# Designed miniproteins, single chains, continued (3): the designs that were tried, part 113

Each design is a single chain, and the fold is of that chain. pLDDT is the mean over its residues in the fold that is shown.

## One batch from the design tools (miniprotein)

Design m11936
Fold by ESMFold2-Fast:
Structure m11936 (fold): chain A 55 residues (1-55)
Amino acid sequence: MLTPEQEAGLRELLRAHGLDVEAFLRSFADSEEDIETRLAELRERLEGLAAELRA
């Protein structure tokens, strides 16, 4: 399970990009190991995609 801070940040990021927040979080809730690393990588990827879509 994500920390409250990580979950709040991820929810806002996903919502800003129009993604299904609940389905996405559920995918990570089942993976406890390295969740922080995966979350960081996904934030970077989502921000890159958002910038590209708004170009």
Scores: mean pLDDT 64

Design m11937
Fold by ESMFold2-Fast:
Order: sequence, then structure tokens, then C-alpha cells
Structure m11937 (fold): chain A 70 residues (1-70)
Amino acid sequence: MALEQLVTAARLVAASRGHLLSDEEARAIAKRAIERALAAGDITQADLEAGKLGLLGPWVAAEVDRHMAA
């Protein structure tokens, strides 16, 4: 499932910055990254279904950064 891979990506991004995310926080970040990328038109539902998760890397990183700034 694409969400699980993005949850892992969120944890890795946070860990690279010296932070630990709970399962709930990582899932919330992953979901927000998907929602924002779709709203911005950077990805489509078809891209998600095709497993083009690399397109979401910058969006996940941005959401981790926003979460840590809050």
C-alpha cells in the first residue's frame, strides 16, 4: 500500500533530522503529503495507483518540516 511506504519515508526524513515520529504522526504526515500533492496537481490518482511514490518525496519532506516547526 502506497501509504505504508510514505509512512516509512516520513520516519526516515524525521530521523535524518534527529527526530522520532509516532505511528500516528507519521501516518498523518503521509496523508497530508498526498492530499497537498493532489491539490497542487503535482501528482494524480493514477500516479498513486501506478506506485510513482518518488513524486511524493519532496511533499513528505515538506510536511515533516512543517510538523517539526509547529
Scores: mean pLDDT 78

Design m11938
Fold by ESMFold2-Fast:
Structure m11938 (fold): chain A 64 residues (1-64)
Amino acid sequence: DMREFVEEALERDPDSVMLILSHVLGKPIRSVEEGLRAFEEASDETQEEILKQLQLAEQNATRP
């Protein structure tokens, strides 16, 4: 389930996940709750893009 994956990622690395959500959704995400809600309300295409970015981030562990 996509929501479960995003929730788990937010618990592990909230800062990185919120940054990805903000970038893909084109709006600031300031909390885990806001990020999870914004993801749930996003279109299927946007959710797919978010999952792709999250998988890449998880693979790299740390960003920049």
Scores: mean pLDDT 76

Design m11939
Fold by ESMFold2-Fast:
Structure m11939 (fold): chain A 93 residues (1-93)
Amino acid sequence: SAEKEKIIKAVEALFPLSEEEREELENAPNFEELKEIVAKIVRKYGREQGMPEEVIEKYVEKVLKAKNAEEIKEVLLELTVDIALELMKKALE
């Protein structure tokens, strides 16, 4: 679907995906399962970047509550901005 393609493209553009993660996204049977896979990727990447667990779970909740591809894209963009700001803050210390 066009929605699924938009989400996969956004995730690939913003996060380093393994072949397995890409296949999981492509094989998601519906929007709810797709959101669960995106949430899993958000948790993994957030932890790898050293984000606080509270912040990670906030973004996971936003992904799971998203109603369409555009809302998911917005959440993922907000997450990448927060990661960039935390990295900048650490670099200034």
Scores: mean pLDDT 83

Design m11940
Fold by ESMFold2-Fast:
Structure m11940 (fold): chain A 120 residues (1-120)
Amino acid sequence: GSINQRVISNMVEATEAAIAEMDETIEFEDKLKEEIRELVDKLNHDPKKIAEFIFNEANKAADKMNLDALDKSLGILLRSQLYGLAIDEDPTLSAPFFKLLIEVGKLDPEEFLEAIKELK
């Protein structure tokens, strides 16, 4: 419904902002990089599987309005990023997270954006 459409829209806007800022240096905590690495390795660096996973977890967080709705096997920093994506009024605040997903996941940015746009 409307929650699904909002999450997809937020993911698109965050990814477009991340692509626009790919040449900019952003400082990230090593722990967040490691939590993202574990996730993208588990998903075989597949842009469609990564997009579907992010969408499903953010959608659960949005529906329950609670971090506890997210997969508890995920690290706390990654869960915090997914929750922020779900509830934040400005989706561009998630651009650093999506930039890190692209870089750590070794994703083609345009292929990843297309995978997000194909979410239903």
Scores: mean pLDDT 78

Design m11941
Fold by ESMFold2-Fast:
Structure m11941 (fold): chain A 87 residues (1-87)
Amino acid sequence: SLEELLEKVLEKMKEAGKLLKELEANPAVPQSELDKAKAMMDEAERLLILGLSLKDTDPEKAKELFERALETVEETIKYLKEVKEKV
């Protein structure tokens, strides 16, 4: 359902945010890696906000946007984990 998809996006965004904060606290992590992760998170948030704005008027488009937000945040989590493993 659209609600289950939204819940999954929010759960994954929370996970990504926690990983990002952990890495921001580590001075060994390059700023360029943090900036890239932040840009990915900003894009995921943009897609989520746009999807929420269309939820009632265009639920099919909202679903596509939530799916793109989920993909973007999962790619962000993967990237953050790779950064963590190298430090």
Scores: mean pLDDT 89

Design m11942
Fold by ESMFold2-Fast:
Structure m11942 (fold): chain A 95 residues (1-95)
Amino acid sequence: SITDKIIEAGALIALAEIMLVTYSKTTDVAEARRLVERTQGLVAEAKKLIDEVEANKDQLTPWQQKELETVKKGLENVEKDIAAAQARVDAMEAA
């Protein structure tokens, strides 16, 4: 259902944020790289679900539209956090 896709996208974004927090505590560069790659995969799946929901935008209830907006905001924030984490790992690997 549309609601299930919104919930799943939100859950994937939340999991990516948890993994990024875990990455911030590791001193192992290879482990940090794997965590960043994993979070990129979760975000790609969340984007796919968001695109599928947006394809049905004319069928969304006001509540579903509001929840989708919240999930899209979360996606924007996690993408910025991933970009920062990626830059940090790249710098550590280049040193």
Scores: mean pLDDT 86

Design m11943
Fold by ESMFold2-Fast:
Structure m11943 (fold): chain A 55 residues (1-55)
Amino acid sequence: MDRRAIEELGKKYGLSPRQIIDIVKAVEEGVPVRTLGFAAGLSEGAIREIVRRAK
């Protein structure tokens, strides 16, 4: 995973680097983007940006 992207995404969305990593892993494990969006208080677009940039 891209460490700089994880740090930037954490600052942008108010999440820790660990939370960004956990979101990416959850999507890779098949958890729906909508479910993660609700759990994190983020839009589906934000979750997709996190996965696209952090991997």
Scores: mean pLDDT 82

Design m11944
Fold by ESMFold2-Fast:
Structure m11944 (fold): chain A 76 residues (1-76)
Amino acid sequence: MTEEEGLAAARAAIAAEPDEARRALLRAILEGEEPSLELRKQVVLSVAEELGLSEEEREELLKLLEEEVARREARR
């Protein structure tokens, strides 16, 4: 079955991901689960560190993420 084969391949690729936070985020998305705010923050921090962003820039990105999540929750 093509869809099942695709899911198995995607899961194997995710399992090979060396970053734990990215691996957990990708797994949640693949399984149709909404990733937690904490998991999203960990991925944002990992990406920001990889890009060499300052501590101030990292804090601003986290603030924007929290505001976006709060905005969506306020809508129900």
Scores: mean pLDDT 72

Design m11945
Fold by ESMFold2-Fast:
Structure m11945 (fold): chain A 74 residues (1-74)
Amino acid sequence: KEEIKKLLEKIKEAEKAGPEALEELAEELEKQPKEIQEKAVAAMYVYHLMTVEGLSEEEAWKRMEEELARRKAA
């Protein structure tokens, strides 16, 4: 939970800083273990819901948690 929130903040900061910062963040994440990469995907999903679908951070977070729960139950 806290790690995904931290990754979400890094994504927001990189997006504000510009394309070069986004490229650097992507390269760093690709070098991380799979566990961190999966958390980064969850953070990107929350960011997508906020920026593309216009959800609040709380609503986007809730939808991400519901998606993870469905995957765990399958």
Scores: mean pLDDT 75

Design m11946
Fold by ESMFold2-Fast:
Structure m11946 (fold): chain A 79 residues (1-79)
Amino acid sequence: SSREERLERSRLVARIIGLIFRMGDPDLSDAERAAIEAEIRALLRQLGLDDAAIAAQLAKARAQAAKLAETFRWIAARQ
């Protein structure tokens, strides 16, 4: 692969990681969360994942986001 292709792939992965972290914010509306999930799906498609792999990665992302949301709620309850 070219250096440019590797750098672009790395940028897409970094964006996905940031979106998963943001998706864990319990203050997000359902509409904002759905928009983040749609963006993650689009980025995974740009990385060349098929529909089955995208579904698997989204399920993993939702699980990670749920764990983050639990942590944020636990912190808020200790105020």
Scores: mean pLDDT 85

Design m11947
Fold by ESMFold2-Fast:
Structure m11947 (fold): chain A 70 residues (1-70)
Amino acid sequence: LDTAEKKAKELLGKQEALNKEAEEVRSDPKKYEKLVEQATKVGEQLNKAISEVEELKDEEKRQAVAELLE
């Protein structure tokens, strides 16, 4: 698997774990708020990882086209 794909899967698992913890601590507003902040950061990292996977696939296609032009 691509390193970026592994990273995205790891971040997805982390996001799901944080969502589960948020359910458990919803009775404590301060703990819930901290988990929401962590979940937001993980979501941002996940979006970046997905963009990297997309870019790598596009680069592989562009390289194949460049070889055809030589």
Scores: mean pLDDT 68

Design m11948
Fold by ESMFold2-Fast:
Structure m11948 (fold): chain A 67 residues (1-67)
Amino acid sequence: MEKKQRIIDAAKALLAAGVDPEKLTTAQIARESGVSVGTVYRYFRSKDHLISEALGQIEAEKLRKEL
């Protein structure tokens, strides 16, 4: 399984649990996904880039369910 998608899924889970995107840390996402912070930065240039990707996938999933 792609580690990149695992990291995105961890960020999505934390956002769905009500964690504010501005307060979410890379360390929390790394812990939730079972990878190191260094591994997160291997796939994403910044925390903001990762959060944007996770939010985009959440919106896409919502649109698919709102058929």
Scores: mean pLDDT 79

Design m11949
Fold by ESMFold2-Fast:
Structure m11949 (fold): chain A 69 residues (1-69)
Amino acid sequence: SVEEDAVEKLKKSLSPENQELAIRVVREGIRRSKERKPTTDLLFELLPLSEADQSIVMDIMTEAQTKAL
C-alpha cells in the first residue's frame, strides 16, 4: 500500500529516534489528503527534527499523497 511504502522509506531515511514521530505525521497526512482535509498543522509537529530530516519527511509525504490520487 502507499502508506506501507511511505513507512518503509521513512525507516530507511531517518534515525530510529525520529522514525516514530515522522511515521505518525506521514500516516495522518495521507489520511487527511484522502478526506480532503488541511495538513498545515502537521508541519508544526516536524519542527523538533533537523531541516534536512524535515525535508526528507515532506518529500516522502508529498510522494505518498500524489500516489494516493
Scores: mean pLDDT 81

Design m11950
Fold by ESMFold2-Fast:
Structure m11950 (fold): chain A 80 residues (1-80)
Amino acid sequence: MQKEEEEKKRKKELEEIKKEIEKKLEEAGLDEADKEIVEELFEELEKTAKPEEIKKALNTLIEGLVFTREHLKKLGKEPK
C-alpha cells in the first residue's frame, strides 16, 4: 500500500473514533472537564499510537471517569 493511502485510512479511523467517543461522553453524562481530558489524551495519542490503541485507551479513560464518579457519589461528594 502507498503510505498516503494508509494516512487517509488512519485519519478516517481517527475521525470515527472521535465521533464514537463524543457519543459515549454524552451518554455517560460526563461534564466539560472530563470531555477536555479525553480530547487532550486523544490529541497526544494521535501523534504516536495506532487508531485501535487510541480507541482502547480512550474507552478505558471514560470507564475510569465513570467509575470515579460512582465512587464519589458513594462518598457523598455528589448528592442524589
Scores: mean pLDDT 74

Design m11951
Fold by ESMFold2-Fast:
Structure m11951 (fold): chain A 80 residues (1-80)
Amino acid sequence: VLEEAYERAVKVAEEADKKLQGDPEGIRKATNEYAKALKEATEEQKKIARELMDDLMRRGFSPAAAAYAAAELVKLLQEA
């Protein structure tokens, strides 16, 4: 369950990194969505989101792409 959500988040980060490359408005929007998702997230969901962001940035993804993927993961966890 959680493992499948993580696999989806990695794919979302790959697509986001390609899409957000050279898009300042998209980067700003992704960062704002992440902040909004975290405000409504549980402590457990926030921890998962931070752990995912750290892992993605360690793999070389941009902070904006990592934030976008983490926000999408939080939304998925809130809907389940």
Scores: mean pLDDT 76

Design m11952
Fold by ESMFold2-Fast:
Structure m11952 (fold): chain A 100 residues (1-100)
Amino acid sequence: AKEEIIKVLEETIEKVIEILEEEYKRTGDPRYKEIAEKLRKVKPKLIEELKKIEDLNALLTYALAALHEIREMSKTLSPESQKKVEEIVEEAEKKILEIA
């Protein structure tokens, strides 16, 4: 359960970064690059912190909170980009809840 939840979150962050980098190449809007770089920087620290959590319910709460923060960051982007990020986050939330 723990390793599976961490893997879902790690893969989700990577997918969001990829979309943001692709949108940056398409639009030239620095907001996409800034959010992608922030996520890339935070990812290893977040994964390290999650690995230290022994309680499954605490891990679940922390992982879902991280997904919520990703969703909040996307609110500064275009409606189309926000929708793409939202779909990825919702799929990740569903997978994590199915594991827990």
Scores: mean pLDDT 84

Design m11953
Fold by ESMFold2-Fast:
Structure m11953 (fold): chain A 62 residues (1-62)
Amino acid sequence: MDENVKLAQILDEMIAAGADPDTQAQRLAEALGVPKSTARRFLSRVRRAAAVGRETSRRLAE
C-alpha cells in the first residue's frame, strides 16, 4: 500500500540487528534508491513513524 510500511520493515530489521543510525541510513538509502544524505533526513522521520506504529499496534493487539 504505502512505502512507509516497507520502510518500517527495513528499520525493524536494522534495529533488531543492533545497527547504528549510520548503517540504518545507508540501508534505507539502498532500499529507497536515494542518496545517503537524503536518507539520513528521511531516516529520522521513518524511525518516528515506525516507532509510533509498532507501539500503538502492539498495545491494541493485546
Scores: mean pLDDT 65

Design m11954
Fold by ESMFold2-Fast:
Structure m11954 (fold): chain A 62 residues (1-62)
Amino acid sequence: DPLLEKALEAVEKGDWEKAEKYIREFAKKYNMTIEQAANNVALAALRRGRPELAEEILKRFG
């Protein structure tokens, strides 16, 4: 999903304002909570071998 990829790219760059924007847009697109959307981005980070990013995402939005 393009929004999920943009959110993850923003997280990898430390751009938390853009990460929040894309997470909110992803949540709205799929009719889910921000916490649920953040969990999807965190799971993508885990699948890429980045558990530290997953933890930070969940700390900020989950």
Scores: mean pLDDT 87

Design m11955
Fold by ESMFold2-Fast:
Structure m11955 (fold): chain A 75 residues (1-75)
Amino acid sequence: ADRALVRAFLSTLPLSEEEVEALVDANVNGDAAPLRELFARDPELGTRLLTAILTADQETAAQLRPLHELLLELR
């Protein structure tokens, strides 16, 4: 995954720097553990992220595919 494109996209969303880095790492590593912690604090975050990914351009959406799959699985 292109970490720079993923980080740039996520940084346009109303997320903290810590949340952005956790999401970048989840996308790169396929690790759901940081996502579980974020969703425990904000249960609606997953739905907002899925909605935001649908507005991404095709190249950015392709780089976000691992995160998109993790979000669908955790729903």
Scores: mean pLDDT 78

Design m11956
Fold by ESMFold2-Fast:
Structure m11956 (fold): chain A 100 residues (1-100)
Amino acid sequence: SMMDELLEEIKKLLEEIANSTDRSEQAKLLTKIRELIGKAMKELSPEEAEEFLKRVKELIEEIAKKSTDPSVKELLLVFRKDLEKEVKEYIEEKKRELEE
């Protein structure tokens, strides 16, 4: 499944963030995750996008919980919150376009 492959790639990127001590590298990896999610959202229905967001949020929370670095935990939880807001706004816009 394309969604399962994307989730596995996102998981690997999140694990790379958790294992990195380089803030510049972490920022680049977060940008790559945003790009992958953005690409996926264009191809998914609103319902599929909501399910994908749920699974991405679960992955972020899981990796954050496993991290022993408080700064990594904070970075990932802030990213999760920002991502949820951005993706939900996108889904709502897409739903409005489909109702026209």
Scores: mean pLDDT 83

Design m11957
Fold by ESMFold2-Fast:
Structure m11957 (fold): chain A 71 residues (1-71)
Amino acid sequence: MVARELAAAMREVGEAAGLDAEGRAALDRTLATLAQAEAAEAAAAPEVRERARAEIPPLLEAALAALEAER
């Protein structure tokens, strides 16, 4: 499941980066969005699922950019 893999990776990056309370809140919101996207993908018709899957890499890139900006 993509969102779980992304959540685990983002959590590790966040812990390693030593995020403050605001950074942790931003990470939690991003992880919640990814979890919602995965749940929607799992419940969707195959064609919708394929489109949702294409959206996940941009969300990961945005999350990584946000973590980098906090440094």
Scores: mean pLDDT 65

Design m11958
Fold by ESMFold2-Fast:
Structure m11958 (fold): chain A 65 residues (1-65)
Amino acid sequence: MDAEIAEALLRMAASVLGDTSTKIEIRDGTIVISNVKTDEMAEELKKIAEKVGKAMGLKVEVVYD
C-alpha cells in the first residue's frame, strides 16, 4: 500500500486538530501515532487513523503518555 498518502492525510488531520507534537510513522503495515500531548487528542487521532487504515489495509497503534 502507499504509506506516503496515509501519513500525509494523518499529518493534515493532526494539524487541523492543533497538535504540533504528534509523531506519525508507518512501519510494517501499521500506522504508529506517538508523542501525543493528551489522551483526548490521542483518541481523536486514533479514530481518524482507524478510518484511514481500514481504507488502506493498515493496522493502527497509538502510544501516549
Scores: mean pLDDT 73

Design m11959
Fold by ESMFold2-Fast:
Formats: C-alpha cells, structure tokens, sequence
Structure m11959 (fold): chain A 98 residues (1-98)
C-alpha cells in the first residue's frame, strides 16, 4: 500500500508540475481555491468556476471545465452530479506543492 500510494503521489506531483508549466495562471488559481479545502469537501461546480474566474478572469468556462476533467481523470478530484470532491490524494498534492 505504501509503495502504491508513493507511486500515485509521485505521478500526481509530476502531472501538476507539467500543468503549472503549461497553464501557470489557471493552475495557481485552482490551487488557491483548493488550498482552503480538506479531503472529502464538496464544491458545486458553478461556485468553483466563479471562484477560479475571480482569480483568473481571462479563463473561459470551457478551459476551466477541461482542466477540471484532467484532474478528475488523474484522481485529484471526483465529479458527482454538479459537485467536485477533493480526494485524499488531491489534498496531499496541494499541501506538498503549496
């Protein structure tokens, strides 16, 4: 379990490093929003998009949704209906990179 968790965390950290390099403003805005959350916290997607757009108003709603989909596919977030949930792995990545 420890080796699996370490490998998963290392892969997620590498993904976030790439995303920060390719999309620095959007990645920083998302980090700012999620840094105030704990693992298992739920945020309505509409409110999440509004908070990200306050920090980075040039981002389109589509760009934000596409970025969130990448984080969901990577296991940093989960999507349930109209809500985003911060995973345990996602909380660990945000803590380590903040």
Amino acid sequence: PIKGLKASLEALLKLMEVLKKEHPKLTNAIFEVFSKLKAGDRVPIKELIEEIKKLYPEASEQEINDFLDVLVDAGLLRREGDEIILTEEGAQVIEKLS
Scores: mean pLDDT 79

Design m11960
Fold by ESMFold2-Fast:
Structure m11960 (fold): chain A 83 residues (1-83)
Amino acid sequence: SLLLEAFKTLLARSAHEIRDLSSLKDDPNLVHRLALDFRGWLKSLMVPIEDFSDEVLEEMVKLYFKTLKVPEEYRDAILEKAL
């Protein structure tokens, strides 16, 4: 979708500001912290979340994880918290 393409462009432009998984690698609350960080980032975009379907939000979460290279084992748990 066009929204996902715009989101991907924004992530690429701000990747240096949101990427620092090295400091979170050994965090026992990594899933919780990443879910909160992602929600905060979405709110910073000032885009009404109600304009997104659950499917679009799910794809945005997946794109965020790919940009930060989050291990697959954490993705489902973060997705459930982020949705």
Scores: mean pLDDT 59

Design m11961
Fold by ESMFold2-Fast:
Structure m11961 (fold): chain A 69 residues (1-69)
Amino acid sequence: DLAVEVLRMMLASLRGGDLQVPDAETAARMAEAMRVFEPAFRELRERHRGKGLSKEEQIAFLERLIAEL
């Protein structure tokens, strides 16, 4: 649940949403959840090599990650 919530918050941010900053405990839990997705973000960075990754491409990537959870 927390991992999906973190990805949804990233999607909202990319879509221009104004996100409330979580408290310290929630922020720490979100940081830990982000470590779980580090390999997926690494692959995204590798795909970004040699070209700029558009906002739409970043949104599509996050939507696919959420769908796989």
Scores: mean pLDDT 65

Design m11962
Fold by ESMFold2-Fast:
Structure m11962 (fold): chain A 97 residues (1-97)
Amino acid sequence: MKERIKEIAEKLGTTQGTVSKIIKEMTKISSEKLVLALLESLSQDVKFNKNSSVEDILRVFEIFFNSAVKYAIEKLTPEEFDELLKKELEKLYKEIE
C-alpha cells in the first residue's frame, strides 16, 4: 500500500500526504479500494504541479470519478460494472501482498 500511494503521488506530480488526504475525503462517500483504483487510473492521464492544493486535486478527481461512474452506468450492464470493480480491487489486493 505505501509503495502504491507513492507511485500514484509521483505520477500525479504531488505528495503522498496529498494523496492520503484525498483518499480520506473520498472514503466518506465511497470505498477506499475504488478510490485507490480510480486515483491510479487518473494518474495515467493527469499530472499536477507538486505544490497544487489538496482542494484543486480533489476537485479534478471528483469530476473524473463522477464521469467514470456515469460512463460505466451508461455503457455497462450491472454485471459488467461489478466485474470491472472486482478486477480493480484484485489489483489493489495483490499489491498489498
Scores: mean pLDDT 69

Design m11963
Fold by ESMFold2-Fast:
Structure m11963 (fold): chain A 92 residues (1-92)
Amino acid sequence: DFLASLDPEQQRAVEAIARVRLLGEGLKALKAAKEGRELTEEQREAAEFALNTSREEMEEIIREAERLVGLVSSPEVARRIIEEARRLLEEM
């Protein structure tokens, strides 16, 4: 599969960015729910992930992704994902 074709460091980078993306979507979904917007099923699942993740775990997820961002194929996109997650976490 695609992940198995990457070296271990690149695989870790892809997984780290995927976790930050899920966290960012979850925090965004929680903000939307607080503002009275209806969530899709995918947004509800992401929000549940964020609710079940501690502040310390969220900060570690973001830090790991920041350390590995240069190893992904689209670092500009990954950096945007990280920046959005950091901004949303600061709004909590």
Scores: mean pLDDT 82

Design m11964
Fold by ESMFold2-Fast:
Structure m11964 (fold): chain A 85 residues (1-85)
Amino acid sequence: GMEELRELAERVRRVAEETLARGRELLAQGRIDDARLELQIGIGVAAVAAAVLLLVARKEGDEESVRYIRELLDAIEAEAAALLE
């Protein structure tokens, strides 16, 4: 139900955070190309997943989940833009 959307959104947040941590570790090891690829794939997947959840929340009329997921998507997009430049 709608509770499942919030749990999935939290899972998307965790995947994004783990991707950022992995990217930073690869950068610390001097593996710049590997870090860039990891961040591009992981953050891209998280952003698409968040966008899909936003569509589902809108369709269900769950205004609280729409707001939460939109904020999550905006945060992921901002992180992706900063890291991929």
Scores: mean pLDDT 79

Design m11965
Fold by ESMFold2-Fast:
Structure m11965 (fold): chain A 105 residues (1-105)
Amino acid sequence: SKIKELLIRTIERLHNAKSEEEARQIIEETREELRRLGLSEEEVETIETLLGGYWRLMTEMSEEKREKVTKELIEAIKKSKSLEELLQNLSDILGEVARELLAES
């Protein structure tokens, strides 16, 4: 539950971040907290990559789409039964968003 609570809070913080510098700080703080919660360096690196990808994609989206994607990610985190399922669900959602944005370009 602590990992889920941390990731939901991080997604919400990134959604409200106003600069790349703020987003980078949020991700670094989250990385350190994940290490304290006992995640492996590989798991921490995967989550950092997904969070960075999320923030980068958010800068390319309309405000309505940002809100929708943010809600979908939070619900995916809440419904995930394992860390592996959580990481897979986040990767799948972000991958779909990236493909949609490329098609809209």
Scores: mean pLDDT 86

Design m11966
Fold by ESMFold2-Fast:
Structure m11966 (fold): chain A 77 residues (1-77)
Amino acid sequence: MYSRDLLVELKSPEDLPEAEETAKAAAEEAGVKIEVRQVGPTELEVTITAESIEKLNEAVSKVTEALLKLPGVKGVY
């Protein structure tokens, strides 16, 4: 198993539910496991787990792209 943690920075606490829902939907589409944790008032940690490095890289790209399309997202690191 391979995993990667993403830090998602949001503009406002009100943006948290949409960001979490978007990350989960993108991960489901990519066929990977995801855990989302609130680590600050406007910060989410997203852990993506996959069986291969290629699947992990594809999923990270898809989740990051989906999140960056949201107006409430400052950045993904």
Scores: mean pLDDT 87

Design m11967
Fold by ESMFold2-Fast:
Structure m11967 (fold): chain A 91 residues (1-91)
Amino acid sequence: SYKKSIEEVLEGGRLHQEGLKALKEGNYEKAIELLTEALERGDHLFAFTAYYKLGEAYKKLGNIEKAVEYYRKAADLMNSKSLYEEALEVE
């Protein structure tokens, strides 16, 4: 229903904020879990930030292949290939 769709979007936003907090605290695995769940709950309003922060979390864990994948997803949402290149240059 329409109400259920709104509740999914609101929950996605809350999970997104919790994921950002986990990332700041250095809990990269928890950040990945929360940000991924936020996207599944319809975090379409913050999808760019979620993909970008997923890229950062995977990079911090040393999973460069996954980091590149998520940076590309973020760049494609913003129609900006320069964001992908800039993210890879930040060690």
Scores: mean pLDDT 76

Design m11968
Fold by ESMFold2-Fast:
Structure m11968 (fold): chain A 85 residues (1-85)
Amino acid sequence: IEEAIELARKAGRYAKEKAPERASLLGTATEVAILEIKRSEENYDESVALAKRALEGMIRVAEAADPEAGKKVRELAEKILELLE
């Protein structure tokens, strides 16, 4: 979980460099969702679903701004999702 939070921060930084406004908001949403997973087992499934949606949004924003940045964000998103299993 701590490793997933660190990867989410890295993904947010990559996306923010290419599309700062929207990527910053989606990065924050992803980090908050992952922290919520760590905080409460009762909200685990809902927090995982929220994290997946936020990560998908970050991938879309990054790809629209720069296809290479989008690939990097996608790779980080896949690693984050593996760590949340």
Scores: mean pLDDT 66

Design m11969
Fold by ESMFold2-Fast:
Structure m11969 (fold): chain A 90 residues (1-90)
Amino acid sequence: MKKVEWPKEKVSNKSTSLAVASSILAMSGDVEGALELFDKAIPDMPKALAIQTLRNIRLAVRNAERAGRVSAEQGAAAVARLDARIAALE
């Protein structure tokens, strides 16, 4: 069953904006910039939002690879790091 619940103003406005910005950077092929924005947002981000943000960045990286904006090697390295961080938070 589909259960969608996105925090509106329940979480810091800054952490939500940084999560969106990191996904946009990853889609543009700036994977390192996306991860740096995420790292700066972590202290102000609840664990559940951090996991969702990492999943969104992972999806954006895979889409950037398919679009040719990120090399296969860069994408594979980024996905491996993201998968390890997601597993550590779960």
Scores: mean pLDDT 72

Design m11970
Fold by ESMFold2-Fast:
Structure m11970 (fold): chain A 94 residues (1-94)
Amino acid sequence: SAENERKLETLRKAIEAKVPFSELELPIKLMLTDPNVDVEEVLKLLDEYMELRPEDREKILKLLNEFSLGELKLSEKEKEEAEKKLKELEEKFG
């Protein structure tokens, strides 16, 4: 969908701008748990993110491990926070 393409483009631009993982963690978790998002594209972007921000590599690897084990879940409150952060990122980079 156009919305999901926009989310992916926003994440790509934020990663290229080297935004800290603390700002992208909840948006990434939201996108990885969304059945309408292209997970393979998110995973490719996270690979690039680890190269651009080696200081966040361990945190990103932990997230990827939790995802691969099917342990990645968001509470309703975390989903609301992630949607808000994603909209803020779209305003900065969209």
Scores: mean pLDDT 87

